# Ledger of designs, part 84: designed miniproteins, single chains, continued (2)

Each design is a single chain, and the fold is of that chain. pLDDT is the mean over its residues in the fold that is shown.

## One batch from the design tools (miniprotein)

Design m6904
Fold by ESMFold2-Fast:
Structure m6904 (fold): chain A 66 residues (1-66)
Amino acid sequence: TPEPSERLKRAATEAVERHAGLRGEEAERAGKGVATMLVALGLASDADPEEVQREAADRVARAVLG
């Protein structure tokens, strides 16, 4: 499975902050986990439009951490 990009990790971190209330390094750690799940499940990649990446990150963060 490809490693998630910094952009996808950022989108996932923002989703985690929104849904789980985590901040700083904890949010970044959880965001990396969400981004890894997105890539592993084929839900989002760097090739996808930014809106698709954000929507997928939001959905997964809510389902797993929210």
Scores: mean pLDDT 78

Design m6905
Fold by ESMFold2-Fast:
Structure m6905 (fold): chain A 94 residues (1-94)
Amino acid sequence: MSLREVLLADAERALDARDVLGARINRQMAGELPAAGQARLDELLADPDAAISSIHVPDSSTPLELQREQVTSDNPFLAIVDNAIRRRKLDPSL
């Protein structure tokens, strides 16, 4: 299984969950979504209620933790994901 295939699968799962941020991040890391995935993302963005709900999920670490497990150490995005996870663990009481 290639890293790109894993990221594309994660992007499709994010689209199924109507998680626009997760889908966009996984698309960027994989390069581009397949045509079907891009059409689903465009449909989701055209729905203002779904788009608003997905893009402002402030406390969701699920996409970041999922991407942390799926990417290798050569991925520069991994440092950002790791830092976000550490921040949550250091300040759980805030």
Scores: mean pLDDT 52

Design m6906
Fold by ESMFold2-Fast:
Structure m6906 (fold): chain A 107 residues (1-107)
Amino acid sequence: MTGEEAAAAKVKELDITISVPAAVTPEQARRILEEVAKEHPILELKSVEPGRVTLHLKEGTAREKARAVADVLFRLYEAAGLSLPATREQVEGALTVYLYEKNKAAE
């Protein structure tokens, strides 16, 4: 599958769970997620627990969902004083493919 094909593909609503670095409190994670949701209307906060958050991704393209999830990951790691071992472009690309394949498996 080409990245462009996956990126443009319409993906159904789904929930995704993200591990939160231990240095980030549930309150910090909630605030970060609320800010990301303002910038990415496709994203809704479903739950915040110690060490994990669950996001609801509305129907849209795999790229739109991937950008929202990548923004969450980078902001959570930044809040912990950590850097991801990958560029934002690499993370967005990997998430785009993952979300596309997950949607195909659900159909």
Scores: mean pLDDT 78

Design m6907
Fold by ESMFold2-Fast:
Structure m6907 (fold): chain A 69 residues (1-69)
Amino acid sequence: SPEEAHLREILEQLKKSFEEFLKNGDIDGVEAQISLLEDLRALARERGYEDLAAEVDEVIAEAKKKLAE
């Protein structure tokens, strides 16, 4: 699906932005990316893109793990 491909591109952009904010110590930026990932996961689930939703869920879990002190 062209729509699913576009959402996967958004996922890759959010992953890149997360790593950049994390590298720069920008906690507000990191939290904003996690919120956008949660929105993307919700949208993927609503659209029935189950594999994409599972991938986004894994990315969110890894992101939260990196923030655990």
Scores: mean pLDDT 88

Design m6908
Fold by ESMFold2-Fast:
Structure m6908 (fold): chain A 89 residues (1-89)
Amino acid sequence: MEELLEEAERNARVVEAWLREHWDDPEARQASYHLVKAGQLLADGDLAGAEEHFELALRHLERAGASPEVLEALRGFGRAAIELARLRL
């Protein structure tokens, strides 16, 4: 459980740093919107809805020109966040 929390936090920091640096890009803002929505859905126990919004955030990051490292950080964050939510069900 602690390892999943550390993985989620580490990956989230990478994505957050990139979004802050590219906030002028509307695609970066759309990715941020979908990440916030995914978090809300996870809190509500809607794992399928959260997964859909993580996928949408990933597509918007790709369109914004995010590096493979940032895209992989988002994938890692989504996986860890969903597993943490399952442990609370």
Scores: mean pLDDT 86

Design m6909
Fold by ESMFold2-Fast:
Order: C-alpha cells, then sequence, then structure tokens
Structure m6909 (fold): chain A 74 residues (1-74)
C-alpha cells in the first residue's frame, strides 16, 4: 500500500527504523505537513529511543490521515 511504499523509499538502509527527520519527509510524501513538534510526539509515543518502525509509523499515519478534531498541545 501507499504507506509501505513510502516507508520503503525513506528507509534506504532497510533496517525497518527511521529517525524523526526521515519521518517528517515520509509524512510529507503522504501529503501531510507535519510540524517538528508533531513528529517529535510521534517518535516519543512510539518507543522513546528516537526511532519509529513501520508498524508504529503506519499507526500514527492512519491517525493523522483520518483527521483528529483535537488540537495537539505540548
Amino acid sequence: GAFEEAFAKIDTDGNGKIDKDELKRLLEVLGETPTDEQVQAIIDAGNGDGYIDFDEFKKFAMELATGGKETYTP
């Protein structure tokens, strides 16, 4: 699917993990305009080590794509 293809393009090392800068680019490829704060929140909510794997990414990308009416405040 689109999420899998986009993730594979960003994960050039094939290690199944991406950092926050790569996640930001990945979300842009999917038509999102993420803030640094949103990207950091996604990374932190995943596993807290500064990386996100495909399953975590897909979960958060779907959450963003469905559009939450809620404002995410720090």
Scores: mean pLDDT 70

Design m6910
Fold by ESMFold2-Fast:
Structure m6910 (fold): chain A 86 residues (1-86)
Amino acid sequence: GMAEAKKAAEEAKRDADLGLETGEEGRKLPGSKGASGVTGGAIKGIGASVHAGIVGGESEEAKEGAEYGAKKAGEAAGTKSGPMKP
């Protein structure tokens, strides 16, 4: 259940990081593959986090994954503002 959702969120995080790294380093891949990779990872992370919450997991874990996914998607879109959370 929740452990699998966490694993999926971690894999999505890796995919997002790899997407950013590939996009930054490489012009080997034509088009927006780097940005696409980051977005795909963010979407997977959000989905896994929502599933963890629904399956009766802790809301904190679901929130953490969703926030990470949203943050990566924002970075890919060039959004530079991120409000502080108390």
Scores: mean pLDDT 51

Design m6911
Fold by ESMFold2-Fast:
Structure m6911 (fold): chain A 67 residues (1-67)
Amino acid sequence: SAVLERVYEVEAARFRAELEALPSTEEAKRLAHERLGIPLSRLRGLSKAEVVDLALAHMRRRLEAAL
């Protein structure tokens, strides 16, 4: 659905901005865990940029499962 893909683009852009605006990598990990259900164990040892990439990949997989 074009509507679902557009919603993903908007939500992904907003979530990227939220994660990047956080002052620490640990806060970015907590937000990704709380909003997306990504286990903290999977976020352990990742940089902030890697957390952003993982979070967006997770959102894309959820979109594909909903189509």
Scores: mean pLDDT 82

Design m6912
Fold by ESMFold2-Fast:
Structure m6912 (fold): chain A 85 residues (1-85)
Amino acid sequence: STDDLRTLLDIIIDNMEKLKTLLSPELQKEVDELIKILQDIRDNGTTQELQRALQLIQLLLLSISFYGTEEEALKKIREVNELLK
């Protein structure tokens, strides 16, 4: 359901808020932007927008896991932020 998607996104946002404190200042800045975008989608998004956001986050996490560098993480987070705006 749409409510289940919002709940899942809320859990993801909460975890990102907790984990961002362990990141470099540059990564924290990009993660803060992502959190703001995700909060707007959680509160105001359609079912399709919620599904797209969750898919893009999954792809982001897979990309970061595969390449394993801060430079790649910054690049991928910026790309996702632009796609979600």
Scores: mean pLDDT 84

Design m6913
Fold by ESMFold2-Fast:
Structure m6913 (fold): chain A 62 residues (1-62)
Amino acid sequence: MKEELERLIELLKSGDREAALQEYVRLVQDGKIEPQYQGTLARAVLGLEPPEKGIEVLKELL
């Protein structure tokens, strides 16, 4: 789980939106992202919020 969250952080930092979205969906399907964090992360991976906001949430989950 830690490695997967770190991978999503890396993808958000690199701006690889497609890969970030795919990894986000996988983590949600595997139950690794609590519902309260899903909205902010979805907005970050879709580019509706700054990627830094998603990274902050992912660091909370580590």
Scores: mean pLDDT 79

Design m6914
Fold by ESMFold2-Fast:
Structure m6914 (fold): chain A 62 residues (1-62)
Amino acid sequence: DLIDKIRTLSGTEARILSGAMDGQSLSTIADSLRLSVGTVSYRLRRALEKVGLTREQVREIA
């Protein structure tokens, strides 16, 4: 299930996914983690692939 899949993510990936699910912008997440927007976008894509979600589905859940 989604929660179990989230537990398999790295701490950074889990924090990025959580921020996206809370409706935070990529820029806000990047600033909070001291990463570039490009890095957050890439890591979010990898986290979404691991949990089986799209960016649109995360937006719908938020």
Scores: mean pLDDT 75

Design m6915
Fold by ESMFold2-Fast:
Order: C-alpha cells, then structure tokens, then sequence
Structure m6915 (fold): chain A 104 residues (1-104)
C-alpha cells in the first residue's frame, strides 16, 4: 500500500531529523502531532486519525533507540500529563508510552 509506505518513510525521515535535536524540539513536535490527532478525532475523521496514530507509533518506534534515558522519561511524563488533560487521547497515549518503555 503506497499510503502505508509513505507514512513509514515520513516517520523514518522525521525520526532521523529529530534524533539530533534538543529535547524541547522533540517535545514540541510530539505536542503538535498530538494536537493534529485530537483535531482529527474531534472532527470524526477516522481515516486521518488512524493515519496520525500509525505515523506516531512508527515515529516513536524509530526514535526510541536514539533517546537517552532522561529523554525517554521526559517524553513519558509529557504523554502521562497529556493523557490526564485529554481523556479522548488516553488509549493512544497509553500505546505510545508502552513503545517508549519497551524500546531500550
């Protein structure tokens, strides 16, 4: 599927760009992507929401091995806070947190 291949390639590309950026840039990028996901869900755009979820899973999977333990802890804390603030996102955020915890 060309769409799935494009999502994978874009996630790998963004991961490579982010791995050498500051924690602040990584957090801001993740925040912006979560805002886009929330908007897609609120607008009942299930296709776009699914695309953002798949992109975020692939992004975090590719980025995780390049994160320090401190960066992983900061990203997990950020996601836990966003889960509390946005119950609509909670199931997806739990999955993203597990990706960060399980990729050493």
Amino acid sequence: NSKEELIKLRAEELSEELKNKSLEVKLKTLENLLEDLKEAIENNNSELANDYVQFLKLLLTNLSPNLSNGEKESLISFLEKKKQENPLLAPYLDEFIEILKNNN
Scores: mean pLDDT 87

Design m6916
Fold by ESMFold2-Fast:
Structure m6916 (fold): chain A 96 residues (1-96)
Amino acid sequence: REEEVLALLREALRHAEEAAEYFPEEEKRELILRMVGATIRAIGLLFAEDWAGAAEVLEEAARWLEEQAERSEDERAKAHLLEAARALRRAAELAR
């Protein structure tokens, strides 16, 4: 269960890094910092056995990625953002 959540967080980070390559430096930095921040918070909550809190953090991060995808004019960036969001939503479902 924890190992499955961590694997999905790794998948989400990989897709976010791929999406980041299509963004200007400032937006790339924001995307990476938000994804790293959400991942650290979720892992901290999982270690505290706050599974519901971890799920909420991951769902909020997924929603933000979906919003960035809707604003993206680059189809490749959009695809990677949506795959990252999907991985986070799957991780949140396992954390419930």
Scores: mean pLDDT 83

Design m6917
Fold by ESMFold2-Fast:
Structure m6917 (fold): chain A 92 residues (1-92)
Amino acid sequence: MLEEKVIEAVLNKDWETAKELLKEIAPNVYEGVIDAVLTQMKKMIEEGVPEEEIKKEVREQIKALKELDEEIKNSYTEEQLEKMRKILEELK
């Protein structure tokens, strides 16, 4: 499952892979939200939070991102989502 791969990437401090996997899990969520989640995970690792607590937090964040992605997808047509993706790309 993608969730297990995200946990592995976070624990290995492979932030590039973790970001790519989160974007695959929540493709309609704004990249800044994904970056905020990754920043939180990075801080937890740097502060020496126990591995089991980090795993729990990663799972909770993935669940929240999936729910947000589904809510966005259900609120907009595919055509509207494509236009939003283009606008977000221009804001980078």
Scores: mean pLDDT 79

Design m6918
Fold by ESMFold2-Fast:
Structure m6918 (fold): chain A 93 residues (1-93)
Amino acid sequence: MEEVEKLSEELSELIKGRKFEQEVVGEWEADGVKYVVLKIKIWKDGEEEVILIILGSDEKGKSLLAHTRKPASEDKITVTDKEYGITYTYYLK
């Protein structure tokens, strides 16, 4: 829970006071948890900045699992869900 709250706080600071657009770029389901990859485009002084967010949704609601300004790896994001002990890899295209 604390890690999810920290990621949510960091994301809120990144988008605060900026205009943004949201797009769903990926979705999958595993072990009763639905995962959604959101692509957020932020506009700052005419420059486009991209943030990718992975959300997990279970019986208790939605939680922010990971975010990055740009993929740290070539074409994928890896997320480890500590509550379920599962590691997911989402391939960016």
Scores: mean pLDDT 59

Design m6919
Fold by ESMFold2-Fast:
Structure m6919 (fold): chain A 92 residues (1-92)
Amino acid sequence: MEVERRIEEEERRIEEEAEKLIEEAPKSAELSSASFVWGLIERVYEADPELGERFEQEALRLGEQDGVPMSVFIELYKRYMIEAVRRRTLEE
């Protein structure tokens, strides 16, 4: 129960960060968008290297498709960060 409460609190912080990232995300600039996504990938690598690698592979696949909105990359970032929190909590 205490563990689940901590996960919920960290999930809320990640959700708030993701909402802010959507507002700050570059609009219609390929170079800026690539740098932004790479920043998200680096953050996941810092939290969990295995999840960072998985996110990088998914981001590269999505980048091969035209017109994928930045919100999709931010949603993936959010999901991987939440999984990283859950993995860390299970080590307790």
Scores: mean pLDDT 72

Design m6920
Fold by ESMFold2-Fast:
Structure m6920 (fold): chain A 118 residues (1-118)
Amino acid sequence: SDQAKGILEALKNGDLELAKKGLINMLDVEIDHYKELAEKYPFIKEELEAGIKTAEEAKKKIEEAKTAEELLEITKKYLEEMAELYRKAAEAAKEKDPELAEELLEHAKRYEEAAKAL
């Protein structure tokens, strides 16, 4: 939340490099979380590995972005793709771990809301 606030301020001030660093750091944290989750829950490993790939691809696009507008477009697309992946992971978890499925669905909703806010 503090890091997300810092990224938004950097974008408002035209500090593209600071905004990029903040977004890349957030993606690195998410990738690490997906890796840990994939080891714990083999029945959703495919969806989590797709999430890691999506985050790695977003990271590369962020590094190459030349404008705040490009950066926002890349970020919005990433959030939308992650929301879809979390919904698929929730469906895959539904029979084996209903509590995990509900948690994954709440994550999907948070990504959807974040994308709408951009």
Scores: mean pLDDT 85

Design m6921
Fold by ESMFold2-Fast:
Structure m6921 (fold): chain A 61 residues (1-61)
Amino acid sequence: DVAQQLRKKKLELDKKREEGDNSFNMLSNNIDNMEMEDILKRDLEDSLLDNLLDLLLSLLE
């Protein structure tokens, strides 16, 4: 029955979509938050390192 096959495919797609949304939200929240924190921390560390190098160069003068 073609109608039964179509309903089965629709149910499978709906299920994958719902599972995808839940998994995507969970993973996106964890990954994006961690990635953003790491990027911001590295950028801050690089800025601090540059400031420290400038300070050391001034002291060596």
Scores: mean pLDDT 60

Design m6922
Fold by ESMFold2-Fast:
Structure m6922 (fold): chain A 80 residues (1-80)
Amino acid sequence: DEAKKAELKELLEFVEKKLKEIEQSTDPAEQERITGEALTKILMLSDEAVRRESIQLVVQAKSPREALENIRKYLEKKLS
């Protein structure tokens, strides 16, 4: 489904942008806010399996940066 691939590509670009933003911030609250924006995008995905797996990656992460890195790697693998 080309539409689903487009959603995943858009999310990957968003996560990559947010990873660059988090690198510029040393404030934990700002880092959590950035991760929350990514989670909001994930909740809007039409693919329930991808949505569920991505949420688990965020919940299992030890830090906001790790959450975004794990999502990026997961999306890269799904789009390969």
Scores: mean pLDDT 81

Design m6923
Fold by ESMFold2-Fast:
Structure m6923 (fold): chain A 83 residues (1-83)
Amino acid sequence: MERLREAGERVKNAKTKKEYYEARDALDALVVEVLGPREAASLITAASLRSIADHPADATLDGVDLHRTAEVDELLRLVEERL
């Protein structure tokens, strides 16, 4: 969980598109390492859908960080629940 939380913080704090994609790839890779590709894909999708429901992309263009934060927090919660 500590490595996942650190990866999530890098995603939340990414200031450029390059930093964001690198941080997101690292987070997703760690989720796959912990849960396997099928479960990882399911939880990543569920977290993304929940974030979109709570913070729609069109309504959060200025709040992309809010959408990103909600998605990361939900993903980490779902992963911790499965451990």
Scores: mean pLDDT 70

Design m6924
Fold by ESMFold2-Fast:
Order: C-alpha cells, then sequence, then structure tokens
Structure m6924 (fold): chain A 76 residues (1-76)
C-alpha cells in the first residue's frame, strides 16, 4: 500500500542516517551514504502520484535533511 511504501522509505532513510552518524570519522563512507539517501529520495519522489503522497514524502525528507544537517554540524 501507499502508506506501507512511505513507511518503508522513512525506515530506510532512518537506517542510512544512523549509519551516517556511526561513521562520522569516515568521509568516504559518509559520502556514499549521502548518495544512497539522495538516490532513495529521488526514486520516492518519482513514485508519488498524488499531492497528499508528495506532501507526506516532503515532510519525511525535510525531517531527515534537518537531522543530517544537525549531525554534520555537530561533527564540525
Amino acid sequence: SQAEYLAAVDAQLRELLAQYKAHINDLAVQQALEEQMRALVDEALAAVRTPEERAALEAIVRRVLGELEAIAKAAA
């Protein structure tokens, strides 16, 4: 279902974000994880069909990007 799809995307982004935080001292791994997160977001954006799906996905993306920025800023 649509809700299951968005929940799976959110769960995968959370897993990648946790891995990013775990590898804070490994720039190459962090860059690879950022590329994986970007690819997942791009795929999900292409898959959404309705304004409600898009709004839900945009909320997930904004939260994940904010957490990613906070992790990166704390490491600097």
Scores: mean pLDDT 83

Design m6925
Fold by ESMFold2-Fast:
Structure m6925 (fold): chain A 77 residues (1-77)
Amino acid sequence: IDPERYLVEIATGENGVEAAKKLAEDALKYARETSPQQAEEAVRWLREGQRVAESMGLKEAADILRKAADELEKLRK
């Protein structure tokens, strides 16, 4: 996993929504397969992606990342 690559694609790519979907899918998969400590890392990737998407005005991408992060936080509790 290379979350920074997805963040760059969200910030500079032609299709931030696709990059956001890939980050969300990879983060959710990673959290399911790893310890609670790695699940926290996955949430951080999603929250950082959400901030980048919001700063770029990519509402759909930001919503995808926000929902994925919220879902992971619920699954941890």
Scores: mean pLDDT 75

Design m6926
Fold by ESMFold2-Fast:
Order: C-alpha cells, then sequence, then structure tokens
Structure m6926 (fold): chain A 94 residues (1-94)
C-alpha cells in the first residue's frame, strides 16, 4: 500500500536532518531580524527565499516517502527536537 511510509537510506535520512537543521537556523535568523525591526536587507530576502525552497523540499520529501504533512508542519514549527526527529528517521532506515 503506497500510503505507508517508505524505507529511506541512511544517506537520505542524514540529508533530510541537515535540511531541518538549516531551516531552523534560517527561521531563527529571520525571526531575530524581524523582531528587531531591522530594515529588509538583501541578505534577509535571500534567507526568506532559502526558507521557501527548503519548505518545498520538505513537502517533496514527505510525498516521496509517504510522510504525513502534519509531521512536516510540526518539524518546521520546531515542535520536534532534533533527537526525536533523528529517532523517527532511524526507524525509516531499511
Amino acid sequence: MEKKPKPITKEEAEKFLELVRRYRELADRIRQDRLAGKPVTPELRELYREAAELHREFFEFADKYGLPVDLIARILRGELTEEELKEFLEKMVK
């Protein structure tokens, strides 16, 4: 049944974990600059675009491997710790 999560390789799991780390770092940078009321710099616009691209990659990954979209949303909101996410991904390896 195609709706079940598909096994992923260790390499794919590591790539996904790095994407999550990168997104969280970008989101924190954007939040800090916006809360400080700083003018929108070219660097901040680039961070926003990178965050949008990572968001797309997360949904593509979720679709490809049958992950629920609410899990992706929780990951992007920082509701899962890196340790919890790592444990989840390790369950999908093999």
Scores: mean pLDDT 73

Design m6927
Fold by ESMFold2-Fast:
Structure m6927 (fold): chain A 84 residues (1-84)
Amino acid sequence: MLEEILEEFKELAEELKEKAPEFKSTVDTAVDLAESAYKIHKNEKEIKAALLFSLRVLLSIAKNKKDEELKERVEELMERVRKA
């Protein structure tokens, strides 16, 4: 479940980089943080915390770009992380 959320997060991050290339470095950093946490931590709470932090970065960029579809998709993933 968390692995599936991570893959969907990475897909959203790629779409966001295409729509907002000025934020590419910030998005890449958020992806790296989430992937590193998933690989290093065996504790689900730590992985969830890192995923939520990285998703908040994507949410901020989606709001900046006024992309309501990406915003809703990020918020849905955040809820799935919280309920996991």
Scores: mean pLDDT 83

Design m6928
Fold by ESMFold2-Fast:
Structure m6928 (fold): chain A 80 residues (1-80)
Amino acid sequence: SEEELLKKAVELFEKELRELFGGKLSEASIKAGAEAGAEKLVELKKKHEAGEEVSNEEFGLEPLKVAIETALAKQKEEEA
């Protein structure tokens, strides 16, 4: 289901963000980034299932880019 895919994707992106940034990001920033990355992954999957062309590179890189960018933006917002 979409809910199960989102849950698994959030867990994976939280792990990646913790491993990449560790103590440099708050838990709120990690959560925000992971949720955004998971939502992007689901968006790309829906586009692919609808017959739109989504590259393997887009599937592999765009959700992680969104996760990182969102986490860093949230961290900056909290520090402002």
Scores: mean pLDDT 82

Design m6929
Fold by ESMFold2-Fast:
Structure m6929 (fold): chain A 67 residues (1-67)
Amino acid sequence: SQDERRRQILDGLGHHLRQTYGASDEEVQRFLEEVEKILNDPSLSDEQKRQEILKLHHKFVEEQLKR
């Protein structure tokens, strides 16, 4: 289901960011809010949403390196 897919993506991404980068809860929450915005965009296909989330993840990693 859409809800299961969203939960899996958000859980996996949040866990990865905490585990790999030691990201704070605030930083992870901000990132996941941006992911949810993409997931709620009715103009994007599932594949386009996946690509946009991947780009957002890349940007998040770059922002972690700046702090």
Scores: mean pLDDT 79

Design m6930
Fold by ESMFold2-Fast:
Structure m6930 (fold): chain A 106 residues (1-106)
Amino acid sequence: SEVEKYAEEARKLLDEATKIGEEMAKKDNNPKSLKAIKAFREYAERVIERFKENNDLNYLKQIVDLLKEAVERLKKAKTSEEAVKIMQDLAFKLFQIDVLLDLEKS
């Protein structure tokens, strides 16, 4: 199904974003950044799974687009602190989408 396809693409992009961030945190010897990146991954994974379970194709497409943008920004980032800021921005956008789904289901 297209829902499964977009959820898998979102997870692949999340894996890429997380690996870039973790590599930067290790290079910077910054354990706070590493913790923040791991927390972001856990949050984003839950959001993707929730939209997949709800068969919400349009929001999954939006999540994929946001993750693609974040990955491109992360590739240009020079520090783990910059990577954390990119992930915080992404987390806020994912939260806004997640709230919209909750409101539609209530």
Scores: mean pLDDT 86

Design m6931
Fold by ESMFold2-Fast:
Structure m6931 (fold): chain A 67 residues (1-67)
Amino acid sequence: GEALELLEEALEKAEGELKETLEAAIRQYRNGDYVSALSGLHEALKKAEGELKELLEKARRLIQGQV
């Protein structure tokens, strides 16, 4: 789905701790744990800037529509 595509694109741009946080959030999303995935995205958004932040905000909105 579009949310997963945005998360994967964000993961390609992320580094260090932010990358680890996104990998965990993507795993939770794939497992159907949308609440934990949204929590992980909230933490990632605190550290994300520019295009990465825009990708994550769009993905978060799409996932919120599934909860």
Scores: mean pLDDT 82

Design m6932
Fold by ESMFold2-Fast:
Structure m6932 (fold): chain A 92 residues (1-92)
Amino acid sequence: SREKEIEELLESFKKFEEELKKYEKKYNKPEMVERLLKGAKLSLRLLLSELGASGETLHEILGVPKSATREDLKEEILKEGKESLKKLKEEK
């Protein structure tokens, strides 16, 4: 079922997060791990929305507002991309 696919995807993400936390401890790079997790969560939110996950599921597990639409998630990803590009231009 689609719900089972969503649950399996969320379990896979939890395992990924745990592996990144081990990486953080090993290499002492908390800022890098935080950035990776933030990007992964945004991508996961979009994927779950495309799979038809309910606003309740997105709100409870990923902290997305219950009123958030697929377009809201895309706008959040675009905003993060623009901020990252701005920082890259300022570092050069």
Scores: mean pLDDT 65

Design m6933
Fold by ESMFold2-Fast:
Structure m6933 (fold): chain A 59 residues (1-59)
Amino acid sequence: MEEAEKAIEEMEELAKKASPEAKPIALGGVAFVKGLSEDPEAALKAKERFKAIVEEKEK
C-alpha cells in the first residue's frame, strides 16, 4: 500500500496549496483516494484525475 499512501500524501499537498475555488475538489479528492487505499492502482488513477481537475480549475 506504499503507492496508495504516496497518492494520499500528494493529494493532501494539492489540497493544501489549492485556491479557495479548487480546495473543495482537492479535499474531495483526498477523501476519494483514501477510500481506494485497498486498490493502489485505482488510488493513483484517482489522484491523477483530481490533480488535473484542480489544475484546470486554477487556470
Scores: mean pLDDT 76

Design m6934
Fold by ESMFold2-Fast:
Structure m6934 (fold): chain A 62 residues (1-62)
Amino acid sequence: VDEQEVAEGIALIYLGIARLLASKGDVEGAKEWLQKALDILNAMETPNEELIAAVQAELDRL
């Protein structure tokens, strides 16, 4: 199993949680989960820049 693929999968789950929280008006909770996703993605040896940009854009929209 590719460690990067697992990390990206977890980050996508965190992004989904953040979007759900934002839809309920929990902006602080949404920001926390988006930050967790960024932390995981940035810890990779070959960061997925496209996915990082997508998560950052969601964070910037809150």
Scores: mean pLDDT 81

Design m6935
Fold by ESMFold2-Fast:
Structure m6935 (fold): chain A 80 residues (1-80)
Amino acid sequence: SELTLSPSSATVKVGDSVTFTASEVAKKVTLLDAKGNVLATKENVSSFTIESVPEAGTYSVIGTNEDGNSAVSRLNVLPA
């Protein structure tokens, strides 16, 4: 099955919440900063919520399914 993440791109402010929804249960969903540092990982989820975005910058959300297929969403965070 093809894995997708929605939204494919989001722009929020520091302190906002944002949710990314997978088209199917993702084996793993990972939040990365602009340098590729892993900030959070969830396993076997269909949604991934960041309840309070910590700092301004560009982030990536990567979902991976059992077949090794990956979907990527971009998160742009503006100063509060």
Scores: mean pLDDT 83

Design m6936
Fold by ESMFold2-Fast:
Structure m6936 (fold): chain A 78 residues (1-78)
Amino acid sequence: MEELLEKAKNGDLEAMKELIEKAMLLLGAPREEAVRGAELAVGAVAKALTEEGSLTPEEAKELINKQLEEIYEEIKKA
């Protein structure tokens, strides 16, 4: 799981999707909802990194990394 977090923080969208999906499944989400949620989250990350919002790419990356770390802590508690 720590390897997935590090890969996701380095921009591996597949690792990010897998980490979010695992977190949602461990929190009791149905498989279909976990897959959809992970896909939407990764899509939102890609959008943030294109400077479409008020955040710089660096600011967006820091917020994304913080959210990934919070997801990882929830996985560790399950």
Scores: mean pLDDT 72

Design m6937
Fold by ESMFold2-Fast:
Structure m6937 (fold): chain A 76 residues (1-76)
Amino acid sequence: SKKEELKKQIKDVALQHTAESLRIIGDMVDQQLAARKAGASEKTLAEIEKQAQEQLKKVKDETDKKINDLENQLNS
């Protein structure tokens, strides 16, 4: 049914968001480990974390919009 198709799309969007978020976190951890090994300051480490948090927020906002649009179709 159309409702089952929309529910599957919502689930797929949520799973894709999870995978993208894990990638961003993994990249952040790798950057922090490399920076620490290079003797970087706490300020530099905080900047790496802040950039990752900004990317996570952007991806979440985009995902929330997509899910909201699909949920509005489901509830119509």
Scores: mean pLDDT 89

Design m6938
Fold by ESMFold2-Fast:
Structure m6938 (fold): chain A 65 residues (1-65)
Amino acid sequence: SRKEVEELLMKSIDYGVKAIHYASLATSYRNDPSLEEKAKEYLKLTGEYNEKSNELDKKAQELLS
């Protein structure tokens, strides 16, 4: 249904925004050796949220097919 597609797309967008936020934090910390572990953590979170965003977008596209 349209409502189900809209809900999936909104969740996908929310995860994408979270990924952008953590990517921004990772780039802010990458040049400080004392924050290297924190930068790596944020890069991992960026990847996890991007994967979740893409999975939900794919599910929405499948419902439109």
Scores: mean pLDDT 85

